# Designed miniproteins, single chains, part 91

Each design is a single chain, and the fold is of that chain. pLDDT is the mean over its residues in the fold that is shown.

## One batch from the design tools (miniprotein)

Design m3161
Fold by ESMFold2-Fast:
Structure m3161 (fold): chain A 99 residues (1-99)
Amino acid sequence: MDAQIERGVDLFMDMYDVDGDGVITREELLEYLRKQYPNASDEALEAGVDRFMAALDLDGDGVITRDELLAFFRDLVANNPGLLKSLQEAVEEERRARA
Protein backbone atom coordinates (compact mmCIF):
# COMPACT_ATOMS: atom_id res chain seq x y z
CA MET A 1 0.00 0.00 0.00
CA ASP A 2 2.72 2.51 1.00
CA ALA A 3 4.88 1.27 -1.92
CA GLN A 4 2.77 3.22 -4.46
CA ILE A 5 3.11 6.46 -2.47
CA GLU A 6 6.86 5.87 -2.00
CA ARG A 7 7.26 5.22 -5.75
CA GLY A 8 5.35 8.40 -6.55
CA VAL A 9 7.51 10.41 -4.15
CA ASP A 10 10.70 8.85 -5.61
CA LEU A 11 9.58 9.72 -9.16
CA PHE A 12 8.73 13.28 -8.05
CA MET A 13 12.16 13.62 -6.39
CA ASP A 14 13.90 12.18 -9.46
CA MET A 15 12.10 14.65 -11.75
CA TYR A 16 12.61 17.79 -9.63
CA ASP A 17 15.66 17.13 -7.43
CA VAL A 18 18.03 18.06 -10.29
CA ASP A 19 21.10 18.40 -8.03
CA GLY A 20 20.47 15.12 -6.15
CA ASP A 21 20.63 16.68 -2.67
CA GLY A 22 17.36 15.04 -1.57
CA VAL A 23 15.32 18.24 -1.31
CA ILE A 24 12.82 20.09 -3.50
CA THR A 25 13.04 23.89 -3.70
CA ARG A 26 10.23 26.42 -4.14
CA GLU A 27 11.39 27.01 -7.73
CA GLU A 28 11.19 23.28 -8.59
CA LEU A 29 7.64 23.08 -7.20
CA LEU A 30 6.60 26.22 -9.10
CA GLU A 31 7.83 24.66 -12.40
CA TYR A 32 5.75 21.55 -11.66
CA LEU A 33 2.60 23.60 -11.08
CA ARG A 34 3.18 25.61 -14.28
CA LYS A 35 3.14 22.33 -16.24
CA GLN A 36 -0.03 21.07 -14.50
CA TYR A 37 -1.97 24.39 -14.69
CA PRO A 38 -0.82 26.18 -17.87
CA ASN A 39 -3.86 28.51 -17.84
CA ALA A 40 -3.27 29.70 -14.26
CA SER A 41 -1.55 33.03 -13.58
CA ASP A 42 1.95 33.09 -12.09
CA GLU A 43 0.45 34.89 -9.06
CA ALA A 44 -2.02 32.03 -8.46
CA LEU A 45 0.71 29.41 -8.93
CA GLU A 46 3.02 31.20 -6.47
CA ALA A 47 0.17 31.40 -3.93
CA GLY A 48 -0.38 27.65 -4.40
CA VAL A 49 3.33 26.94 -3.87
CA ASP A 50 3.35 29.12 -0.72
CA ARG A 51 0.39 27.17 0.74
CA PHE A 52 1.98 23.82 -0.18
CA MET A 53 5.30 24.87 1.39
CA ALA A 54 3.51 26.04 4.56
CA ALA A 55 1.73 22.65 4.81
CA LEU A 56 5.01 20.71 4.35
CA ASP A 57 7.40 23.07 6.18
CA LEU A 58 7.72 20.90 9.28
CA ASP A 59 11.25 22.13 10.16
CA GLY A 60 11.13 25.70 8.78
CA ASP A 61 14.20 25.40 6.51
CA GLY A 62 12.36 26.59 3.38
CA VAL A 63 12.83 23.35 1.41
CA ILE A 64 10.82 20.13 1.07
CA THR A 65 12.60 16.90 2.03
CA ARG A 66 11.68 13.41 0.81
CA ASP A 67 10.36 12.54 4.29
CA GLU A 68 8.15 15.66 4.40
CA LEU A 69 6.82 14.92 0.90
CA LEU A 70 6.17 11.27 1.84
CA ALA A 71 4.26 12.33 4.99
CA PHE A 72 2.24 14.87 2.98
CA PHE A 73 1.23 12.38 0.28
CA ARG A 74 0.28 9.75 2.85
CA ASP A 75 -2.03 12.28 4.55
CA LEU A 76 -3.37 13.52 1.20
CA VAL A 77 -4.17 9.99 -0.07
CA ALA A 78 -5.81 9.08 3.26
CA ASN A 79 -8.20 12.05 2.86
CA ASN A 80 -8.50 11.84 -0.97
CA PRO A 81 -8.10 8.19 -2.10
CA GLY A 82 -8.91 9.02 -5.76
CA LEU A 83 -6.19 11.67 -6.02
CA LEU A 84 -3.26 9.22 -6.25
CA LYS A 85 -4.77 7.52 -9.32
CA SER A 86 -5.46 10.89 -11.00
CA LEU A 87 -1.91 12.08 -10.24
CA GLN A 88 -0.37 8.85 -11.58
CA GLU A 89 -2.47 9.07 -14.78
CA ALA A 90 -1.45 12.73 -15.30
CA VAL A 91 2.27 11.93 -14.80
CA GLU A 92 2.05 8.92 -17.16
CA GLU A 93 0.28 11.01 -19.84
CA GLU A 94 2.93 13.74 -19.63
CA ARG A 95 5.78 11.20 -19.79
CA ARG A 96 4.27 9.60 -22.93
CA ALA A 97 3.81 13.03 -24.53
CA ARG A 98 7.51 13.80 -23.98
CA ALA A 99 8.90 10.34 -24.75
Scores: mean pLDDT 66

Design m3162
Fold by ESMFold2-Fast:
Structure m3162 (fold): chain A 67 residues (1-67)
Amino acid sequence: SEETREALERAIELIEKGDREGAVRALGEAAQARPELSERLAQLAVRVAQGKDLEKVIEELRKLREE
């Protein structure tokens, strides 16, 4: 869970900095640490790659970090 939190925090930071490729990679790392979230994280990664609804993506990642 700690590795998942770190990966999710990194993804949020990278989204905020405009590094969408880095954020997608960090979401992939989070999915490897918590395979049960892989489908949801993959959907969020698609939105990040498209640059759509990034504020909502950040909010969802913050919620997942608190789980």
Scores: mean pLDDT 84

Design m3163
Fold by ESMFold2-Fast:
Structure m3163 (fold): chain A 91 residues (1-91)
Amino acid sequence: KYEEAEELLEKLEELKEDESKVEEQVELAREIVRLAEELAEEDPEKAKELLERAIEALSKALEATKNLEDQLRLAVELIRAASLLAAIKSK
């Protein structure tokens, strides 16, 4: 799980400034969050690390994006990642 999520996260980090790749960034973020949620039961510290890195990458993508609809899509994924991170920290 961690290795799979880390590979997806590396791809997300590579795409963070490419406004033409918002769809791919959104799909990568969704899969990273899903894997982090599964990993949180086994290793909450690694899950938190993955989510913190995903939030950073999504924040940079959002700052680079000028299209309002794409900004909203990225913001939704950022909120999803942040919400899961908060839930893990509260346990």
Scores: mean pLDDT 80

Design m3164
Fold by ESMFold2-Fast:
Structure m3164 (fold): chain A 70 residues (1-70)
Amino acid sequence: SAAQEALARRREELAAVARRLSALLAEHGKTPERVQAANEVLDKITAYIEAGDFEAARALLAEFEREVRG
């Protein structure tokens, strides 16, 4: 059903974000500050994904990635 497909897509997007955040923390170092920032970003991204705003979710992930690299 369309509802099951929508739920599956949200789960896939959330899993991809969680994997990417974990990879960034592993690559750049798990400091308490970075772990807290990653958790805060994950909460915001989760809200966007639940609202169906995948563009905003990806933009926020990209911004976090730039901050960790800079």
Scores: mean pLDDT 85

Design m3165
Fold by ESMFold2-Fast:
Structure m3165 (fold): chain A 73 residues (1-73)
Amino acid sequence: DKGEEYLAKGKEYFKQGDYKKALDYYKKAASLYYQDGNKRGVADALNLASEVYKKMGDDKLAEVAQKDAKLAA
C-alpha cells in the first residue's frame, strides 16, 4: 500500500545517504498512516524519521520524533 511504498522509498534513500529524501518519504508515510488511522504505521514512520535526524546531527528533533512515535503507538 502507499504507506509501505513510501517507507520503502525512504529506506532506499537512507541507505544511499540522501537524508533529505529519506525524511521526506518517512513524513509522507506518517501522514498517510495517520489519515488511515494506522497508529503502528505512524509510530514506525516517526521512529525512522528520528534515525534520519540523528544522522543529520539534530539530536533534539530526533528525540521529538521518537517521543511522537511512542505517543502514536
Scores: mean pLDDT 86

Design m3166
Fold by ESMFold2-Fast:
Structure m3166 (fold): chain A 61 residues (1-61)
Amino acid sequence: GFSLNDLDPNKVYTAADLEPLVKSLNTGLTAEELLQLLDKDGDGTIDAAELQEALNNLRKR
């Protein structure tokens, strides 16, 4: 499964990079749908800080 230790703070993440994470979370979202929710700039990528914030919000449920 995906772990938070696998996050590189200097990397930008694409839908392909998010696919293992989406499978681990089992939320019914696709990697593309998760990217669209987190991608504030609409450039098709997210940074590690945005991904970390989203994971923290999902884990608080």
Scores: mean pLDDT 68

Design m3167
Fold by ESMFold2-Fast:
Order: C-alpha cells, then sequence, then structure tokens
Structure m3167 (fold): chain A 82 residues (1-82)
C-alpha cells in the first residue's frame, strides 16, 4: 500500500508544480486503485466517473459541474466512513 501512497503524492506534487493534466490523470488513477484496495469501491466508482467527465469536459462546463458533484459525494463518503 505504501507504493500507491508514494505514487499518489508524487503525481499530485508534479500536478501542483506543472499544472500538467497528465499528472492529474495519473494521480487520480493511483487514488482509484488505492480506494479499491481499501474496499471503498463506491468511492472509487465516483472518483472514476468524475475523472472521466473532467477529461471529456475540457470545453464543457456542464460536465465540469457534474464532475465536481461526484468528487464532493466521494469526499462525503470517505468522511462518513472515517
Amino acid sequence: MQELIDKYQEYAKKYNETHDKEYRKKAIDVLIEYLRKQGLEEVAELVEKAAKLIEESEDDPENQAEAEKLIKEAQELVDKKL
């Protein structure tokens, strides 16, 4: 599990420094894998849907709003289980 946490932190840091959406995608992919390994399948599915909408919504504000909603639902589920 430490390897996934390390990869997530590395890609998140690179995204914050470069704003390169490839690092955002890699960070999200690692986060989804981490959540699934923790048994948080429902949270992982919400994050995956949000990531897909973000990738498709480079020019669509409706997809961006839906992605933000899914991310918020995922965060609320994590908070409720902790």
Scores: mean pLDDT 74

Design m3168
Fold by ESMFold2-Fast:
Structure m3168 (fold): chain A 79 residues (1-79)
Amino acid sequence: EIDELIEQLKSEDEEVVQQALEELGKRVLAGDKEAIEKLVELLKDPSLSRETKVMILTILSESGDKEAVEEALRIIAES
């Protein structure tokens, strides 16, 4: 589940973080609309660290989904 992957991104274990990034990136690249929309929405969540939000933005940028990237940048700029 996406929530589990996000929790793993907060881990102090670099291997756990790497696995979560790979799984999220794979889903986004596969065109998983729910994953993309969920990640964009999570950028509005004040409980997420700035570092995690930057990682999410990187994944969205890799997807080539311009609309999602523009929305994500807007959320971060206004936070």
Scores: mean pLDDT 75

Design m3169
Fold by ESMFold2-Fast:
Structure m3169 (fold): chain A 94 residues (1-94)
Amino acid sequence: AAPQVRRLEEEAEVDGRRYRLEIEITIHPDGRVEIRVEVYEDGELVMEMHVVVGPDGAVHTEVRVAPGVPEERARGLIRAVGRRVAELLDEIRA
């Protein structure tokens, strides 16, 4: 069986700043779900988030923040993107 892949592009406003989110959702035949989010500001990649949910429901999250992004801005983005990923996971499981 082949993985199912969905791609979404969304605009988000976080702490008064506008970002573009490029989202890739991969649903594996074994029930594993992967969500990758690339966060862009003015065409520049500022953050990547990779979330893997195992068939047992265990969640693993990796975040990479671009050099020079202030910690406060990174924390706000991690919270906002993490919330969006949780919403997408709920939609997949509904």
Scores: mean pLDDT 87

Design m3170
Fold by ESMFold2-Fast:
Structure m3170 (fold): chain A 78 residues (1-78)
Amino acid sequence: PELSLEEIQKALREGVEEAKGLDLNENQKQQLEIAKLAAEGKLEEALERHLELVEKKNPDATEEEREHARKVREELIK
């Protein structure tokens, strides 16, 4: 079944809380920041930072990676 926006936000909040106890590297800290923004309902900011991370790490990003980012955007905005 399709995850609702509320279910996605709940999962992100739970993930953020679990991650607080971990010794995170720089990449994981940035991913946690994005998840935290999404959990707070700041979906546009979370999406922008996620896309910036994808582009920064993958300047030669494949069509599949760009399609995945678009799919995540659509799910967050629903």
Scores: mean pLDDT 66

Design m3171
Fold by ESMFold2-Fast:
Structure m3171 (fold): chain A 94 residues (1-94)
Amino acid sequence: MKVEITVTVLSDEEILVELKGDEEAIKQARKLLVSAFREEGGEVVKLTENSILVRFPGKSAEEALEIAKRALEKVGATIVEEGDNSIKAVLEVK
């Protein structure tokens, strides 16, 4: 099952992760991403069915985006598009 992931920088310390796909695929991707972001020192500020709001205390927007890239790579996501304040990726889940 495929999940489309969009990461957007909201502030110096905060990123918004939005998930699109089948409900079960999103649930699995959300669990994997929450774990990966916490391993990188992220605080999950808000969790919805289709989104994760993560704060990285003391990190700049650029540093938060680089941490997000590492977390996406750790869970096996493929980065398909990179911008100054956003990343788009695809994750294959079982």
Scores: mean pLDDT 85

Design m3172
Fold by ESMFold2-Fast:
Structure m3172 (fold): chain A 90 residues (1-90)
Amino acid sequence: MDEAVIEYLRKHDASDDVIKRVEELGVRKVLEEAIELLKKAVETSDEKKQELAKKAIELLEELLSLEEITVEDFEKFVEKLREISEEILK
């Protein structure tokens, strides 16, 4: 699971720091940290950033609700987040 996601990140030029953090903490813990940061951002951001952060939280929570996070689930998450970001940040 985590190894397959790490390999996906390496192939898509993710930073070494992100890869190391995932290797040390696991994918699930890194995603949980991202949700907590986004929740704080929602409280202090402008309307567009609040909408983007809220939708990102919803997608991350859906991903975390899975018993096993596959590479395909992660790719689907990234694609959805990209589409949402393009719509909101026009």
Scores: mean pLDDT 73

Design m3173
Fold by ESMFold2-Fast:
Structure m3173 (fold): chain A 85 residues (1-85)
Amino acid sequence: SMTDKIIEALEIAKKKLEEKYGKDTLQPLSLLLNEVRKVMREQGLSDEQIDLAYRAAVDAFGGLRPFQRVTAGEFVDGAIEQLKK
């Protein structure tokens, strides 16, 4: 399904970002959003699929608030949980 493809791309992004930055390293939401979008584009997802993932991340984190920092895992897992609703 469309949702399954988005979740698969998000899991790939989580793995890549945890390898690059570390599992326990807090990063700005804006950085994580840009890095996840890049991985999703590399996985061949459409703009519509990327937008659905973006909306899920916004819902998970009450909007992308300034100065909010989370781990790559927390960011991706939050978006996936919203997509499964």
Scores: mean pLDDT 83

Design m3174
Fold by ESMFold2-Fast:
Structure m3174 (fold): chain A 68 residues (1-68)
Amino acid sequence: MLVTVKGEVIGPDGNRYFIEVKAESKEKATGALVAAKSLFLEGKVEEIEEAAKELGAEELKIEKRKLP
């Protein structure tokens, strides 16, 4: 069964985003979440999926918490 970890970040646009990661272990899921948060804050959104997969993420989801 996959482990789910969740985190929130404030993006470079000032809006709050929710990041959810699923992986085979809590350690892998947490590592992928930390990497995704870092890349998102740097504006490197296109690199997030690849980096998360390399860290063992099976699923990744990023949602804006505030609507435009």
Scores: mean pLDDT 78

Design m3175
Fold by ESMFold2-Fast:
Structure m3175 (fold): chain A 57 residues (1-57)
Amino acid sequence: GVEALLEFLQSFPQSSLVNAINFVYQQNDKPLMPLEEAEALEKLDLQTIAQRIEADL
């Protein structure tokens, strides 16, 4: 759920968010988010990022 993703993402520094996002996609056997999209998302708040990832899973 979104709350679990939010807690997971909060454990990472901002510089590692792109890697954290792609890790979640890999663990759920989903295609990796394009680097440009992931970099755009890391500039948003963590709750919005978690909601976007949940919607893609």
Scores: mean pLDDT 77

Design m3176
Fold by ESMFold2-Fast:
Structure m3176 (fold): chain A 100 residues (1-100)
Amino acid sequence: MVTNLTLSAPASVTAGSELTATCSWSGDTNKTYFVKFTLFRVEDGKLKFVSSKSAVTTALSATFTFTAPAEPGTYRVTCTVTDLETGETVSASVDVRVVE
C-alpha cells in the first residue's frame, strides 16, 4: 500500500517556462510503482486535460518537468501512484498559477 503521498510544485510559473513537479511516498523499496503526473486547466471548477507524463519506478519518489502552458490561468498538477502488485492507487493535487 502507498501512504504519505506528498506532491510539490511551484505556486506560480511563467507561461512557456519549466513546471517541475515532484512527488514522494512511503512503501516497500522492493516494489514497482506506476507514477502518473497529469496537468489540468481549472475552468469554472472543472478540470480540462492538458498533458500527462508517466513512468514505472522502484524509487519512492518521481520528478517530472512540464512546459507550462502558453495560456495564463489556474492549472492543477495531479500525481497518481499505483502499486503494481496490488493495483492500489493514491493521488495528490496542487494548484499552479500560470502567468504571462
Scores: mean pLDDT 85

Design m3177
Fold by ESMFold2-Fast:
Structure m3177 (fold): chain A 67 residues (1-67)
Amino acid sequence: MSERLRLETEAGVVMVAAATKYALFGDEEAKRLLDEASRVANEIAHDPNADLEAARERIRALAEQVK
């Protein structure tokens, strides 16, 4: 896979995990993580100049926070 597609997929996994927590428990922190992961995914998908290294680090941090 391209690096961009891989990062979009990883962001999507975080979004699903955060959305599930929000839906099941009403966790406002999970809603915040969902919104942040969505912003990163949109940046990767639509900005050809997006910093993919910074995006990877943000996705990794969000994945750790959603656990």
Scores: mean pLDDT 81

Design m3178
Fold by ESMFold2-Fast:
Structure m3178 (fold): chain A 80 residues (1-80)
Amino acid sequence: SHMAKQVAEQVKKKLEELAKKGATPSELVDVVIDNLPKLTKKEQRDVIRFFEELLEKRGASPRTIAAHVTALEIEMAALS
């Protein structure tokens, strides 16, 4: 829906701002988890992909990225 898409864009902006301020991957995961129930499955996947790409751009290790993405995928599955 249009509303879920707006929430997804707001979450993406919040993640970028927090990352610029030096937020840890764990702090960014918490923001995503808090907002997953407000999103449709499509927007949940889009936000998780954005989170993964954001961590890659900021130089997080593949292991750190995989661990946090897996945690988010488990949370997403629990909401189905």
Scores: mean pLDDT 87

Design m3179
Fold by ESMFold2-Fast:
Structure m3179 (fold): chain A 96 residues (1-96)
Amino acid sequence: SKVTEELIKKLKELGVEDPERKARDIEFLVVTSNAGVADILSGETRKRAEEALIKLAPVSKIAGEIYVDLKIHKQTDILSEETIKTLEKYHKELLK
């Protein structure tokens, strides 16, 4: 999947540093988790995605849920199926 223009716009509105990169990091987490390579890329990419998601949480319940799931399931080194599905729904909702 591709990063949505709306996700980048929301990150810009929240004052996130380098919103295009942070949006790609969130997208990359979803893609790599589904592809089974999340363990290799999770440390740095996950941290950047977490930083973007915490800024989105006040304006998006879905972003807050993803952030909480990432913090609770940090022991797995990969995103849960529930988190991946929530992030996919989040991307679809941003297109409205």
Scores: mean pLDDT 57

Design m3180
Fold by ESMFold2-Fast:
Structure m3180 (fold): chain A 107 residues (1-107)
Amino acid sequence: SKREQKIKVVREAAEKILEILEELKKKFPKFKEKIDEAMEEIKKLAEEVEKKDPKEVLEEIYEIVRKLMEEMSKSASEEERKLISEYFGKILEIVNEALKKIDEIEA
């Protein structure tokens, strides 16, 4: 069904985002606890997607990541902010591609 296809898109996007956050955690051990908290929220949302609107779940995942990056940037050096922005850019690309796929399924 169209709903099953959308759920799959969200779960695949969440998995890719979690992989990027694991790499970010390795690069910035000082933010491990904040990254772990965001990852746990994302995992819970991905598990609950069958009970929710898939597009709204993807948007909620994006907000969790956006808030995390904002919090990390407040205590980051100039060099660290550059790398954080690079990782955030990769996550934004994943979210935008997933939103595009959902819109194509809805059409």
Scores: mean pLDDT 87

Design m3181
Fold by ESMFold2-Fast:
Structure m3181 (fold): chain A 89 residues (1-89)
Amino acid sequence: DDDADARAFLAALDASRERLLAQLKSQLNEELAERLQQMLADIPQQVAALRAWEAATGPLSPVVREAVERHVEALREVAEEILALYKEK
């Protein structure tokens, strides 16, 4: 079920973001953690906007699916940057 899979994927993205931030806060200083939170804050807001749009227009469309893929890519880039900073420390 593509629609259910897409919703599960978006939920997993939100959960992964929360877990990553919680993990990093215990190992990074407060200023860096706050900066990372601000960078990641825009992604969930965009995802929420897409979900609201889908609710208004009906079932998940190819356009929404492509947008989800773009958000995944952005999340991965941010995560890679965070990990690089963590290892450098």
Scores: mean pLDDT 63

Design m3182
Fold by ESMFold2-Fast:
Structure m3182 (fold): chain A 88 residues (1-88)
Amino acid sequence: SEMLERLKELAEELIKLALEYEPDVFKAIGYVLRAIGAVIEAELTGDPVAAAEDLLKLTREFLKELTDPEAKKKAEELIKRIEELIAE
């Protein structure tokens, strides 16, 4: 339950970053839907760790496409927080 709530918070942060820093609307929506999908899968399967690993992969993919230094920093900080959640 607590891990699922933390996963939701991390997914919301990725959604905010994608909407703020992805100039292609369809790519931004793609990141949003994939982040939401990871959370829904965690709720349905009861496996928040697998969902956190999916969110980590998604956030790393997002980071590779970023050109804005502030966006890169925020994505790197988000990656660290997801890694810390998985390590618990």
Scores: mean pLDDT 87

Design m3183
Fold by ESMFold2-Fast:
Structure m3183 (fold): chain A 80 residues (1-80)
Amino acid sequence: MDPIVVTASGDISALRPGESTTLTVTNNGDKPVTITILLPVDAKVKFTPSKGPDIVSDDGTVTVTLGAGETLTFTVTRLE
């Protein structure tokens, strides 16, 4: 099983509208993995990845695919 590490620089559950934190997702495994991350916010959020376009989620859920050894960083902004 691929060891996935998800870390946040702040308390995502405490984000207010317009506030942001950094979310980092790392796949330390030897295989590509697709994961669904459910943030502890039942609100519309925007994920701004370090590469690629912004992703808007209505419920704090995002699905990402990471290659072996890849790290992806998002700025997570609460919109509502």
Scores: mean pLDDT 76

Design m3184
Fold by ESMFold2-Fast:
Structure m3184 (fold): chain A 96 residues (1-96)
Amino acid sequence: EELEKKIKELRSLMEKVIDAYKNKDYEGILKNLDEIIELVSDYPLLKKRLTELKAQLEAAIAAGDEDAVRSYLEQMLAEVHLFEIILKTEEEEKKK
């Protein structure tokens, strides 16, 4: 189903972001975050929040502030994870 496919793609992209972070691949982090933002483009408040956090993350990367990079990335992943849970709940309710 449409929502189930979106949930799987979102989860896959989150895993790719985490793997990129473990490998210190900041370009890979930003690329996969862009794909997440595009995937949630029909949810304007979430898109705005993630876009704002991504801008802060890019600034932290440019400044070499590893603590800020981790903090903003954790915030973005938490927002996406909560959204995944909400989508899964909506999918389960829709099947009833």
Scores: mean pLDDT 82

Design m3185
Fold by ESMFold2-Fast:
Structure m3185 (fold): chain A 85 residues (1-85)
Amino acid sequence: GRQTYRSIQQSISDDDVRYSFMYRQSVIRVLTDRTGRTPTPQEIIDAMQDPDVRRQINRRMRSWGASDDEIRRGQRIADRSVRSW
């Protein structure tokens, strides 16, 4: 919930690392909920291209207390780092 997001914000001092981590975890969780299993790296990459998955990730991050600006930042950082995932 909201406490989880804020606890991570307090424990990870680098905002870019924190936002990338939270966005990646949201992608993994959305895919796990859809497939019933741990997603592969390729499935994560493919999901980043899917507007329905992006919408589900945005809803989940909002439920964790992330602002729209934090979600947009996380998405941009994740898009840049996906090749390293």
Scores: mean pLDDT 69

Design m3186
Fold by ESMFold2-Fast:
Structure m3186 (fold): chain A 94 residues (1-94)
Amino acid sequence: ENLRKKAEEYRKKADEFEKLADEGSPEVGEQYRKLATAYRNAAEAYENASKADEVTRKQYLIRAKAYEQSANYWEKKAKEVIDEELKRLQELLE
């Protein structure tokens, strides 16, 4: 897997989630801000891993994977909040 490409993808996700945080409800926005921060940290870690020499790359990859797991956790939490918001909107449309 291309570490630089992964870093760019996570930076784009962070930027997108920051925009969604401003456009959503306050509760959904809070989840998106946490998710944006988590993906930004993951992006930075993968970028550092991509720039590291072969000897130190393994250590940076371990850190990058840890931040990636953190981002995944926050994404699951955000999905729960979003699913509840969609349910409320569906009830309003009835």
Scores: mean pLDDT 77

Design m3187
Fold by ESMFold2-Fast:
Structure m3187 (fold): chain A 76 residues (1-76)
Amino acid sequence: SLQEELRKKMEEAREELLKKNKEVVELVVEGASKMVEYMGKGILSDKEKGLEYFQKGSEESNRLSEEAKKKNEELK
């Protein structure tokens, strides 16, 4: 059916995008992982230290997101 052909083509396009942009995807996943790590540390810490960990997690995630954006621009 047309819907099955469309889904297959979309899946193939996603696989090609992931292959070409694996490095970008890895940076995004790393950023998310760092955010979760710092959020966990924040939750388990006192109020003042917890806020500091949340800020550090946000900064690290933003840094890795900017690096991913730069690499994605270089792949154009």
Scores: mean pLDDT 75

Design m3188
Fold by ESMFold2-Fast:
Structure m3188 (fold): chain A 71 residues (1-71)
Amino acid sequence: SAAAAEALRAGDAEAAARAIPGVPLEAARELARLVKAGRATPGSAVEAALAGGADEDAALAAAGAALDALR
């Protein structure tokens, strides 16, 4: 979502976790770090979300938001 992408771009992991249902705060923190470093890819974003405790559906949504944050 646009709100999740904006939160990740701003480095606001708490706002990103609120904007994406099923994404734990720890997953949102790792995604925010990847976006900040300019290293978010579909694969790295899904991996970070899953490692942070997100399920498959939440990880896909989080990956989409992280890629949108790089625009």
Scores: mean pLDDT 82

Design m3189
Fold by ESMFold2-Fast:
Structure m3189 (fold): chain A 97 residues (1-97)
Amino acid sequence: SLEEVKFEMRAVGLINSVLLELKQKGIITDEEANELQNEYSAVLTKAAREKASKEEVIERLRALRDQWLAKYADKLTPAQQAEARALFDKMLAELEA
C-alpha cells in the first residue's frame, strides 16, 4: 500500500540520518557506518518480503540496535554509547509515531 511505501521510505531516511550523525560525531567509522547500513537494509528487505507489520519491523530494528551496542561496547566511551543509544531511541520513537 501507499502507507507501507511511506513507512519504508521514512525508515530508510531516519536510519541514514542517524548513521550520518554518528559518523559526523566520530562515534563510528565510515566502514562501521557501511556495515550498519547493510544490516539495517537487510532487516528492512526481509521484513518487506515477509509482509511484517510496522510493529514487527520496529522490534527487529530495536533488536539490531541492541546487538550493535553490545558488539561495540568496548570500542565506545560511556558518553558515546549513551549518545548512540539516544539517537537510535529517537529514530525508533519517530517510526512508532
Scores: mean pLDDT 83

Design m3190
Fold by ESMFold2-Fast:
Structure m3190 (fold): chain A 61 residues (1-61)
Amino acid sequence: MAAKIAEVQARLQALWAEHGATITAAGEVTLPPEARKELNKLGLALNALLEGNVEEAEKYL
């Protein structure tokens, strides 16, 4: 469980870093649909893992 949570958190941090650079450097406030979908999926997976629902988390990983 902990390893999966750490993996999802690391992926969220990586996306946030790239995403944050785009927002600050490019001066635009809109995100590509792909990036938004990935962030949403990882967020849902993390929440499911924190609830102990591995089956639900696997749907988003």
Scores: mean pLDDT 68

Design m3191
Fold by ESMFold2-Fast:
Structure m3191 (fold): chain A 77 residues (1-77)
Amino acid sequence: MEELLKKAKSKDKEEQLEALKELAKRGETNALTEAINEAVKKSKDVEFLAELGRIAEEAGLKDAAELAKRKIIELLS
């Protein structure tokens, strides 16, 4: 678990996305929600934010998915 949490906060976006997908697969919804919300707040990368939103949506995290979508709209406006 701790290794996944470290990877979910990685500076390598690909490694971070892989860790978030693994948290989703394991049903670690609280940890996944926290990690996605934090990544959305810190990111200005529209492509990365779109991937975060997709992972959240697939995991059933509606609020986290909406947060990612709103951040993308904000950056494109």
Scores: mean pLDDT 81

Design m3192
Fold by ESMFold2-Fast:
Structure m3192 (fold): chain A 116 residues (1-116)
Amino acid sequence: MLEIKESGGGTVPEGGSLTLTHSFSAPAEDIANVSWWAERPDGPLEGVASIGSKVTYDPRVAGRATISWDAANRTATLDLRDLRREDTAVYYGVVSAVVDGRPQLAFGEGVEVRVV
C-alpha cells in the first residue's frame, strides 16, 4: 500500500519562507507523479506544484515556489518563498503510482501552514 510521511509547516511570518517534504513507500520506478496540494480556509483543495513528466506551478505561487524530488530517497520537497497571508492552508503531499498495472493515488494527512 502506498504510504506518505510529511514534515514542515507551522506558523511563519509574512515575507518569510518554509520547506515542506514528503517521503513515500513505493519504489521510485512505480511513481508517476509527486505533487503538493493546498486546502485554504473556505476554499477548495487546489494543486500547488507538481513534478512528473513535467514541472507545473499554480499561478498563486509561480516564481515563489520550487518543487524537487529525489527518486533514490523517495523524497519530494516544496520550497515556498516570500510567503503571503493567502498561502495559509493545509498542505497535502500527493503521490500517484502504477501498482500491478493499476493507477494508485495517495494523500498525506496534511501539514498546517499559517502565515501571520
Scores: mean pLDDT 77

Design m3193
Fold by ESMFold2-Fast:
Structure m3193 (fold): chain A 61 residues (1-61)
Amino acid sequence: MEEELEKVKKEAVERLVALGIDPDTAEQMANFAVAQAIREGKDPKEYADALVAAAERDVHG
């Protein structure tokens, strides 16, 4: 299911870039969140969504 992980990362990167985050930084952030979710046996999409939500709060704070 590598294609699902790539899709989750791509969607997170697109959302982070839309918030004004540099594409390279957004890619690193999304990769970290997905990798951490896999290590913890958690849902990569849930972790990526949480990352984007945290970035949204930072931009609006």
Scores: mean pLDDT 79

Design m3194
Fold by ESMFold2-Fast:
Structure m3194 (fold): chain A 72 residues (1-72)
Amino acid sequence: STTEQMRALIDAAVAAGRLTIVSESESPSDAKEDSLKASPAETEPGTVVEYVYKDPKTGKSYKKTLLLKPAG
């Protein structure tokens, strides 16, 4: 899915030292999977990425929120 591809790209960029995950949070969500939003962070330089994914084992949906900052 698009959400899985986006997470893979974020993880690859972090592994390559291009991005740092400053904060990561996860909460239960009733939203549909593959809902993706990216926006500038309000409190510090960076990008907030929000997406919804469905756990294939439990069938429950979760909202993931990442604060990303360029790595120096």
Scores: mean pLDDT 69

Design m3195
Fold by ESMFold2-Fast:
Structure m3195 (fold): chain A 76 residues (1-76)
Amino acid sequence: GPLELPTDEEIKEWIDAIIEEAKAGNYERAVVGALTLAILASVNGRFDLSRKLLEAAQALYDGDVETAIKLLEEAK
């Protein structure tokens, strides 16, 4: 269903895509991607992943791209 968590490989690919958007300066896309994956992680009980992605989204929103990329890499 639409709230099912992707596989570990798909999550890694999704996080890699978010990192590329952040590096390209597409912060709105990166935030939306991180928040979407955080919601999916949370509803599937992956609170560790959800928290890291929410922290990354907050860093992106605050313009701290270096911290956001670090948090996204740690979420893989």
Scores: mean pLDDT 86

